# Designs tried in a protein design run: designed miniproteins, single chains, continued (2). Part 16

Each design is a single chain, and the fold is of that chain. pLDDT is the mean over its residues in the fold that is shown.

## One batch from the design tools (miniprotein)

Design m4559
Fold by ESMFold2-Fast:
Structure m4559 (fold): chain A 73 residues (1-73)
Amino acid sequence: GPAAEKGADDAAAASAAEGADEGARYGGQMGLHVKNGDLEGAKKGLEKAKEASLKEGADYGARMAQRGIEALE
């Protein structure tokens, strides 16, 4: 819901302030899914983020997505 989305956005903004754009997006998406209890949605989102990062040649994004998948297992 909207409150969960705001929480995810706040988490993403906090990560971005530390200079990690991909970390910010990862944190926001993961936070939203965890807050809603949708761990399968969180895993699928992270898998898609990893694939997108690899397609763009962004090793950092792929690594962050992989760490998120491991954290949810």
Scores: mean pLDDT 57

Design m4560
Fold by ESMFold2-Fast:
Structure m4560 (fold): chain A 103 residues (1-103)
Amino acid sequence: MEELRKQAEKEAEALKAALPTAAESDRPKLLIRLAQKLLILGKYEEAIEYAKKALELTPESDYSLIASALTVIGLALLKQGKVEEAEEYFQKAEEYLKKALES
């Protein structure tokens, strides 16, 4: 939908503007949201970049947030036709989701 794309563009710009002034604890979540908007916009390489930045900033104990970032990377790779790499990221995401359910 053209409306969905325009909304995603506005949201991506707002998230980029918010990042420098965001609290440290909120930054990983904002980066994942930005990566998700970039997926909608077909900007797969940028989506991977921001999701990886989110992983670097996410505490090792935040299994749910790690799984979300890994899922975004997997989806972006899948959209690029990198099926085997995408499956590896989805498998890692599933492992972290299982850890989140046990914690």
Scores: mean pLDDT 85

Design m4561
Fold by ESMFold2-Fast:
Structure m4561 (fold): chain A 56 residues (1-56)
Amino acid sequence: IATDPNNAQAYYDRGIRLASQGRLRDAGRYFGQAVRIDPNYSDARANLRRVMQQIR
């Protein structure tokens, strides 16, 4: 149901790049946006959880 929002992938890719630079809070924001656009984006959800646990 609904469309495949290509924007979710762009936010996810940005989050991965930020995480690789150690910018975990910024990465979390971008992963969060990807999940908002596509709640079934499993990779974005998994990486968001990891980042959130690491910065707590």
Scores: mean pLDDT 77

Design m4562
Fold by ESMFold2-Fast:
Structure m4562 (fold): chain A 82 residues (1-82)
Amino acid sequence: MSREELELEVDAALYEIQAAVWRKVAEKSTDKEEQIEAYENALKSYRKALELYRQLGPRYDAEVKRFEEAIKEIEKKLEELK
C-alpha cells in the first residue's frame, strides 16, 4: 500500500465515521428540521466515502455496495420527511 492509498483509506474511514455520527443525530432527534439537516450531512459524508473507496479499487467493492445501500436508505428517509 502506498502513502497515497493509505491517505485515501484514512479519509474514506473518517467520512464513514462522520456519516454514522450524523445518522445517529438524525435517528435521535425529535425535531423534523434537525432530522433533515442531519440526514443531509450524513448523505454528503457517505457520498464522499463512496467516491474515495471507488478510487481505491475492487478490494473495496463490499464497502462501495454497503454505502450505496446506506445512501438509498437516507434518500428514502429524506423524501418521507420533506
Scores: mean pLDDT 84

Design m4563
Fold by ESMFold2-Fast:
Structure m4563 (fold): chain A 77 residues (1-77)
Amino acid sequence: MTREQVEEILRNAAKAAEIESGAKVEVRVGDDLHVEARITGTPEAVDFAESTIRVAVRYVSEKTGKPIELTIEREVV
């Protein structure tokens, strides 16, 4: 799995999380597959979106065989 494929999977997961939760989700894939996610919304929407992103990161980590560092910035409104 390439960085571009990881980026596509995580971008699609972010979009799905936004649609399902109503939160705003921004994902950035940095060097060495360090993933940064910024989630803005109500507490419930943020919790749901975070769960969705964590599942996607776990999936790509398992497929790559490489640990992926995930940093989540939560902005509750």
Scores: mean pLDDT 82

Design m4564
Fold by ESMFold2-Fast:
Structure m4564 (fold): chain A 69 residues (1-69)
Amino acid sequence: MVEEYRELAEKYWDDPRLARLYYGIAALLEGIELAEKDPEAVVPKEEAEKAIEKVREEIEKAKAEIEEL
């Protein structure tokens, strides 16, 4: 998933706003993958799960911005 959004950002390189939004989504998804992979090493699982849900909401908002472009 992260790689897919990075590829989309590269595909739409001629539209800097769209490319930036796709890179933003990729970065947020990468953060989720890191938190899910090793949540106990950094923060308690409960806090990590809540943070992941919040980030997923931000990803949905970014996707809505892309649809409005």
Scores: mean pLDDT 69

Design m4566
Fold by ESMFold2-Fast:
Structure m4566 (fold): chain A 97 residues (1-97)
Amino acid sequence: LTPAQAAEAEAAVHEIHLAVLKVSLEKGDKMTLEDVESLEKHARGAVEAARRAGDEQTLKVILELAIETFELASQVADPEAAKKAREMAEKYRKELE
């Protein structure tokens, strides 16, 4: 297993975790600030792993998924968590540019 292959696998694991969290939010599960911070951990881990792997297409998919998930979180989270989620969505939008 090369370092690039290991990074690609790491990115895929975080991407799956983000997708599962997005489905939970779509079902109406409420998010706390700790949940939004956990989401950011997985989003950042996925982005960094995709960059290390050199996979530009996977990076774009992960950034788009992170933006959508944080936008959804901002609609269902507590006010403090919603503010953090909105800030994260904006940060990832700028990275996608």
Scores: mean pLDDT 79

Design m4567
Fold by ESMFold2-Fast:
Structure m4567 (fold): chain A 78 residues (1-78)
Amino acid sequence: SAQDIAALVETLVRGLQSPDPEVRLRAAELLAELIREHGEALLPLRPTIMPAVEAALQDPDPRVRAAAREALEALERA
């Protein structure tokens, strides 16, 4: 449901702020996957997703930056 997708997005956005780089990486990867699979359904959540992805593009871990790049590319194709 739309409520379930919104709750998942909130969880993943929070995960991107984790002090643990493995948690941030997994959150970024799952967010990119969610956008690729459900891009159109996520358009109303773009104001929440975009600032989080932009912040993740500046992450100290290059793996997190790479996953954030994939999420941004998926959002631009939605």
Scores: mean pLDDT 85

Design m4568
Fold by ESMFold2-Fast:
Structure m4568 (fold): chain A 70 residues (1-70)
Amino acid sequence: LSEETKEHLKKGKEYAEKGDKKKALEHLGKALSAARDDPEVVKGINEALKYIAEGDFKKAAKKLEEILEK
């Protein structure tokens, strides 16, 4: 993971844990752009985005944590 991708994933996770959907989506969008050349990371971010859209912030945060641990 690039430093830029990690920073946006960390911020996306923080906002998801706070239930701030708008800020979580903003940072995850930036992480998605930064990670565009990494299909596994892109897939993980898209899964987290689906959880946020469903209002499942706990699953979104857990998915983002799994990406950050790699």
Scores: mean pLDDT 83

Design m4569
Fold by ESMFold2-Fast:
Structure m4569 (fold): chain A 67 residues (1-67)
Amino acid sequence: SEAELIAKLSALPRGLLEALRAGVAAARDDEQLRRHLATSGLSQEEIDALLALGRERLLALLDEAAR
């Protein structure tokens, strides 16, 4: 669920979460998005779930996790 994904993202160190958000915002394609998400230590299945939400929703989840 989105709530579970937010909980996982909010457990990341602040610096890593900020770097991840910046990388996602700057990514040109799904391959770059996958590479940035992989730095978080998330599983491939969790990364696939985040990508399936789309860029706009993914950025919203990252912003929520940073609050």
Scores: mean pLDDT 79

Design m4570
Fold by ESMFold2-Fast:
Structure m4570 (fold): chain A 62 residues (1-62)
Amino acid sequence: MSKEELEREVTIAMSVMELAVAKLAYPEKKEYLDEALEKVLETEDPEEAREIAREAVEKAEK
């Protein structure tokens, strides 16, 4: 496993954790956050995963 592969895996895992924490903080938006989580798990691009998680968390805060 290369460093780049490990960093990608860690970044995706952190995005998953951020969405999981957001689901606990904003339980009324669980369905929306679950859809964002599925998209993060389906993407192989760490930058896209981070953007999906960020957008979902920002929308959950509103």
Scores: mean pLDDT 79

Design m4571
Fold by ESMFold2-Fast:
Structure m4571 (fold): chain A 113 residues (1-113)
Amino acid sequence: RENQALTLLMLGNYYLKQGKYDEAIKYYEKAIELVPEDSPLYLRALYNLGIAYEKKGDFEKAIKYYEEVIKRAPGTPLAARAYENLSTVYEKMGKKEEAEFYRKKAEEIRKAA
């Protein structure tokens, strides 16, 4: 079960690197169905879903997945990466103040580590 979810996550990562974002999303969605919501693999799949939607230009969905990672794993290195990606998304949306806010949040986590 966990081994199957890991294989699906790796396939999603393969398609993400190929620029096949819809295929990547489908494999990540299948991976999260197979693992508990508190698992590290679930969190990795959520983060990668955020990246896939960001690369598709679906900033609203990208924001939702990055916010979910931050909510489920606050203060972690993964949350810091999610804050950095939120900053980038808001910058692409022309929201400079929000981008700077999230960049500072990522820096705060790194300084606390």
Scores: mean pLDDT 87

Design m4572
Fold by ESMFold2-Fast:
Structure m4572 (fold): chain A 68 residues (1-68)
Amino acid sequence: LEEKLEEIVKKYEPKMKELEEKGDREGGAQLTLEAIEEARKLLEELGLLTPEMRAALEAAIAAGRAAV
């Protein structure tokens, strides 16, 4: 699980760094939301997504969308 989540982070990390260097706050927020959604989907597919984790991830996505 952690290894697969690390793969998602590594996939998005170079793009996040590029957007951060450019000062693209909106692009960085969108990319972060995509990474969170991909991680949530992975956990759901593996049957490891608890109701508490799902609620926390949905809250994080909603807060991220509201912050931009």
Scores: mean pLDDT 73

Design m4573
Fold by ESMFold2-Fast:
Structure m4573 (fold): chain A 56 residues (1-56)
Amino acid sequence: MVSVSVSGLGSGIFRDLRIRRARELFPNVEITYDLENETIVVTGKKEDVEKAVRFI
C-alpha cells in the first residue's frame, strides 16, 4: 500500500465537498485530513491512490 499527501486545497466547504466526493468515487482508498500539516492523505493500492489523487 502507498500514501500520498496533497496540499493546496484551501479550507472550509470546498475542501470538505471535494473530499466527500472523492470518498464516494474511490471507496477502495482511505482519505484522511492531517490537521497538523493541513494536508489530505490518500492511502491504498498504488493504482487506486493515483486515480484518487488525480481527481482531488
Scores: mean pLDDT 75

Design m4575
Fold by ESMFold2-Fast:
Structure m4575 (fold): chain A 67 residues (1-67)
Amino acid sequence: MLDEALEAFEKGDYERAVKLFEEAIKAGVKPTPEEYIKLALAYQKLGDFDKAREYARKAMELIAKEQ
């Protein structure tokens, strides 16, 4: 659930946070731009800069489309 992913993120458990976020997305949850930004930050903290950049880009594309 997203609530568990957010709790893991707040506690600094970024590996658990990204796993729970990705499980929620696979279950059909559509993240908000803010949730994509948190996922990008979690990947950045893990040193996965390619994934961080990808999810940050997804967040910005959603914001731009809602103009």
Scores: mean pLDDT 80

Design m4576
Fold by ESMFold2-Fast:
Structure m4576 (fold): chain A 63 residues (1-63)
Amino acid sequence: MDAEIVEASRALAEAARAGDRAAAREAAHRLAELLGMSRAAGDRVAERAMAAAEAGRELPLLG
């Protein structure tokens, strides 16, 4: 369980940084289930991670 939570959290962060929305959603849903949360909570986590990644991509000239 603990190792799975760590891996899911890392996968979510990596997917969001890579801009991989599908992978981010899968990792967030896995993390939510491992923590006893709903899929809706997982969706919110994925959206938050993707929004942060998209903010970086919206400013390509700033780095």
Scores: mean pLDDT 73

Design m4577
Fold by ESMFold2-Fast:
Structure m4577 (fold): chain A 71 residues (1-71)
Amino acid sequence: MLSEEEFELEVELSLLTMQVSIALKSKDKEYLKELIPKLEELKERAEELGDEELAKRAEELLEEVKEALEK
């Protein structure tokens, strides 16, 4: 079972995933930029908790956002 903190991060990642999807579909670069620091914080917190799977998922989502902003 996930700890309370890991569960909270899973929920946050799920919400951020939805927000990234919406921003990418609408090409809202300002919204995407606002999501970067939130994804970076989520990744760092996941790494601190030792949740490598969650940290990897956050990193992959962060890379997708950065790629969208490059174009």
Scores: mean pLDDT 81

Design m4578
Fold by ESMFold2-Fast:
Structure m4578 (fold): chain A 90 residues (1-90)
Amino acid sequence: RVEGLLIAGRFAEAQGDYETAKKYYEEAIKLDPENIEALSNLARVYEKMGEYEKAAEYFRKAADLYEKQGDTENAEHFRKLAEEYEKKAA
């Protein structure tokens, strides 16, 4: 179910169809709000669409979930990405 949406979203991204990829990842997050893959993929799609404020928001959500899982290395990586896109949004 969620995995099928992630596969469809990644396929849309590969075709450059960021609007369709966004919809698939948004639906995946609606079904599983703590799915880090969906959150980070949606952040990347917003980045490619120039929506830097939203990209930062979703990278931060991914970082918070990695920290909750004890994955400090990935949490720090996504936190830095969120900070980078927050600066680009300003």
Scores: mean pLDDT 85

Design m4579
Fold by ESMFold2-Fast:
Structure m4579 (fold): chain A 69 residues (1-69)
Amino acid sequence: MSISEEELEREIAEALARMMRAIGKLSEDIEEQIEALERALEYLKKHAPEAEELIRELEEELEEAKEKL
């Protein structure tokens, strides 16, 4: 099995971003949810910009969360 260093870094970044997203959803405060999504998105764009699908999902959730403010 050939997991390249690049692929491994992408998978780790995606996993961490998903964890940040999940933690944000456990927050009672919409502002905390927005901050968690912004941090996850920033992290993912810096470390795994090729994860376009997850980036798009997080951007859509962020827009929805901002509409609730």
Scores: mean pLDDT 77

Design m4580
Fold by ESMFold2-Fast:
Structure m4580 (fold): chain A 102 residues (1-102)
Amino acid sequence: SAAAEERQRLAGAVLVGVALALTAGMRAIPPELAAILQRLVREGDEGIAAAARRLLAALRVADVSLEEFIEAMRRGARALGMSDAEIEEFVARFRAALAALR
């Protein structure tokens, strides 16, 4: 369905964002974001669920703010060669995806 395709796109944005933060050395995840990844494990397609499980295994739920996590995402994206404009567009999509998946 169109709704399922949209959920897959939103899930993809969240998973990529978390992977970018890991690339920057982040090992802590905000509880709210961990809850979204746990839902993707339960409700996502096999590939999405597997990716979410791997990310959760690499991260510890901790009292880190979403903004600190997003700053790690920006550092990871910059390390991979993304421009500042591409990074801010991605951060906007990531925030929208979190709001839609809450």
Scores: mean pLDDT 88

Design m4581
Fold by ESMFold2-Fast:
Structure m4581 (fold): chain A 66 residues (1-66)
Amino acid sequence: MTITEDEADAIAVRAYLELGLTPEQARKLHELLLEESDPEVLREKLLELGFTQEQADYVVSLFKAK
């Protein structure tokens, strides 16, 4: 399931504030949220981008709520 740019912005901003992401990590997250429709694949790609398992799980939980 793809999300809108506004939804991707909301998730990226929330993760930036709640998880203490760098601006670069938040930007990469925003780009990935717009490209990826599968929450399991999204989680794997977040881990490849240097996110922790806890950070990736949090993002996926927000993504699934859409």
Scores: mean pLDDT 78

Design m4582
Fold by ESMFold2-Fast:
Structure m4582 (fold): chain A 65 residues (1-65)
Amino acid sequence: QIEGDVLVALGLIYYALGKKSMEQGNYEEALKDFEKALDLLRQGGASPELIAEVEKNIEEAKKKL
């Protein structure tokens, strides 16, 4: 249905939104955005390096809650 490149692009958008939420101190919103980004990036076939980076940010957001 949706091509992998589109899923990766959407995942990167959510990843950027998550990072912005982290800067704002909205850690619950950041976590939701990062988790959505991770799901989209995995479905789209993103690199293991990018997946690991998003996972690291998820852990950081959880520690701030």
Scores: mean pLDDT 85

Design m4583
Fold by ESMFold2-Fast:
Structure m4583 (fold): chain A 68 residues (1-68)
Amino acid sequence: GEALDLLELSLENAKAAGDEEAAALLEETLALVKGLPDEEVAALIKEASKEDDGLEALRKLLELARRA
């Protein structure tokens, strides 16, 4: 769905920018959310994106995915 596409795009962007940390976080998140319903994945992304800072959003996304 759209949510997974967003994560894939973010991963590609991180790799293009040379952000190894961001790439690792996104890869871990993708592995964890693959088993979740699309609606839940979208909710996690939306909640993390509420942060004004995009960098903090990425870290929060993984934290939420791991604790889900």
Scores: mean pLDDT 78

Design m4584
Fold by ESMFold2-Fast:
Structure m4584 (fold): chain A 59 residues (1-59)
Amino acid sequence: MEEERQRLLEEAEKIIRDSLAKGDSPEVAAAKAANYLLEQGVDVTEASEITAEAYRRVR
């Protein structure tokens, strides 16, 4: 449970960092991370929360 959330958060951070490094906007970077989480079966509310937390950790 906690281990799964931590892994999803770390992967979201990686997606955001990679996206920003490529010159994508913060909005595009966040959208890519959120889409990844939705593909993993995370609901839309939790995906939004994890994406927001990951983005704060990258900045």
Scores: mean pLDDT 81

Design m4585
Fold by ESMFold2-Fast:
Structure m4585 (fold): chain A 65 residues (1-65)
Amino acid sequence: MAENEKEALKHIETGEKYMRDGDYEKALEEFLKALKLSEGTSREVQLRAIAGVLRAIGDLIDAEL
């Protein structure tokens, strides 16, 4: 459990970095990895991963439109 939570947090941090760089596709990929790893971890980590996924998708949709 602790290992999955640590890995999920690393992917969240990497996704946040890609969001800052405007690389929303890579950010989405990292947040999706974090979400998968966050299964069975704390609610906070799961919600952070979900929020990251939603934010990255929103920015990608805006870029396509």
Scores: mean pLDDT 80

Design m4586
Fold by ESMFold2-Fast:
Structure m4586 (fold): chain A 84 residues (1-84)
Amino acid sequence: SALEEGRKLYKEKNYDEAIKAFEEAYKQGDPEAYRLLGEVYFLKGDYKKAGEYFSKAYELQNRPNLAKGAKNTFENIEKIKKKK
């Protein structure tokens, strides 16, 4: 599956191809793909995108307070990184 292909690419540290596979997995209806997209963007240092995808993953689990918390936390990390 696209999700399994993405996990293999992620393990191999091929993050750009892993992102493409996880985006395809989400289009095929796998909600777990959003959490994995958040993890890959975090490892790439894109904290804003990481927070957006983790927030979406929590929204899909009906956890809106955790979704908002994740977004705010990663937006703050991004702002701190941009000031250094």
Scores: mean pLDDT 79

Design m4587
Fold by ESMFold2-Fast:
Structure m4587 (fold): chain A 70 residues (1-70)
Amino acid sequence: SAAEARRLLEEALAHLRAGDTEAALRLIQKALEVVTNPEARASLEAALASLRAGDVPAAMAGLREALKQL
């Protein structure tokens, strides 16, 4: 659901602000299992790629974009 996706993404952002990249990565992966909106999925996939590349600011921007599209 959109509400579940929103909760997961807000938790992911909180973990990124705290420096917990691994927790954020798992939460983004869970969000991808429940998000069906193509625009939000694209933003989440971009955020996931940025996190795997170590680009936390880009990942956070992608998560904020996904939240606007839910």
Scores: mean pLDDT 86

Design m4588
Fold by ESMFold2-Fast:
Structure m4588 (fold): chain A 76 residues (1-76)
Amino acid sequence: SFGAIGEEAAARGRYYEAAVAYALAGQEHLDKGDIESAIAYYRKAAEAARRAYELTGDERARQLAEVAEKNLQKLE
């Protein structure tokens, strides 16, 4: 699952890969109507993306964090 892929990537310090996987997990749960799991995964995606940006300065990581944060705000 994307959630498991995200957890493995995060455990290895691969925060950008973790953020992408968590965002995909969030979208899958949202598509199924599982709002609570979608919120949890978008929160993990935002956190991982922020960590990736702090470590690398990669603007794609910053954009991914902003998208995940906006999705989270819409669901909360």
Scores: mean pLDDT 88

Design m4590
Fold by ESMFold2-Fast:
Structure m4590 (fold): chain A 86 residues (1-86)
Amino acid sequence: MAEAERLAEEATRLAQQAREAALAGNVEEAERLLREAERLAREALRLAAEAAREAGDEELAAAIEKALEELPARAEAEIAKLREAA
């Protein structure tokens, strides 16, 4: 969990920086930061699902795996919104 927590914190930090870049009109930088945040969030969820399975928490593991499956589409939707706003 500690590694997943660190990756989740970094992903949140990058997503916040992406929002700041977008507000400053730097859509290109915002897109780059959002893609990196998605990559880190995906790794954090993968590690969290693995830890849940090792702990025998099948319901939590299934919920995290569903979130992991949905994450790329959600990230692409946010990037598309940035491109439409530009």
Scores: mean pLDDT 78

Design m4592
Fold by ESMFold2-Fast:
Structure m4592 (fold): chain A 66 residues (1-66)
Amino acid sequence: SLEEGLARARAAFDAWVDEELDYLIEEMKKKGYPEEFIEKLRSDRDLALKAIWDYILDKAFERVKE
């Protein structure tokens, strides 16, 4: 059904976001980001999505600059 398809898609998306966020947080810790910002990233889903997208773009541009 549509409802089952949407539920599965949402669960898969949430799992992907959580996985990407974990990797992003480890990278941010290595770069010396403040702990309060990391905690906000864990609690604010919209901020987390923006940060993941910005990280993807930054990594793409780093590859071009080599």
Scores: mean pLDDT 76

Design m4593
Fold by ESMFold2-Fast:
Structure m4593 (fold): chain A 67 residues (1-67)
Amino acid sequence: MFELTPEERERLIKVAEELYKKALESAKQGNKDEAVRYAVTAAIAYSAAGEPEKALEVIRKVDEALK
C-alpha cells in the first residue's frame, strides 16, 4: 500500500479541496464534463489521503449541483 507522511497527506487534502471547489464552479457554469473530471480527481485524492467519506461527499455534492 502507499504510505504517506502527515505532511504529504495534508498536501493531498489541500489539492483535493481545490479540485472540489473547481468541480462545483464548473457545475454552476453548466460545464458537466469539467465538473465530473474535477470531482473524480478530487475523490481519488481524498481517498488516497485516507478520507473516503469526503470522497463520497464530493461525488454526491457535484452530482446534486449538476441537476
Scores: mean pLDDT 82

Design m4594
Fold by ESMFold2-Fast:
Structure m4594 (fold): chain A 79 residues (1-79)
Amino acid sequence: DERRGRQIEHLRLAIRYAELAKVAEKRGDEEAAQALREKAVEHSLATGTPLAREAAEYLRQGDLDRAIALLREELRRLE
């Protein structure tokens, strides 16, 4: 299913950008961390599922660990 494939791709990108944001945050690069969080939010919302929407809220709050956990859970459900 092409639609499901796009959802999986968006989830993988959201997870990748969130992980990169976490690395940038640990290095004290707040500018890079914010830009990466914004990309993670965009891809989470593009997934269109309730769990991905919840993850986007945690990304906006800066709770990257909680957001990544929810995105990985959603990815496992769709795979």
Scores: mean pLDDT 87

Design m4595
Fold by ESMFold2-Fast:
Structure m4595 (fold): chain A 74 residues (1-74)
Amino acid sequence: MIELSPEEVEELVKRVLEEVEKLKKTASPEEFEKRAKQMIEELEELIAQTPDPEAREKLRETIEEIEKKREEYL
């Protein structure tokens, strides 16, 4: 059944993106890459568990933003 509402997904998205920004400032490149990959995998698992199409789209967009931040860090 429904694991997360669209509102809960948006809050989760905010938290994830904030963590990525903090990791860019404080973590080593190796640690950043490892955690970014783990966050993407966690978001993909949430997409698989989430029946709401808007929430799924938001989670996919968040993965894309994390990928962009990874490229910026390089």
Scores: mean pLDDT 75

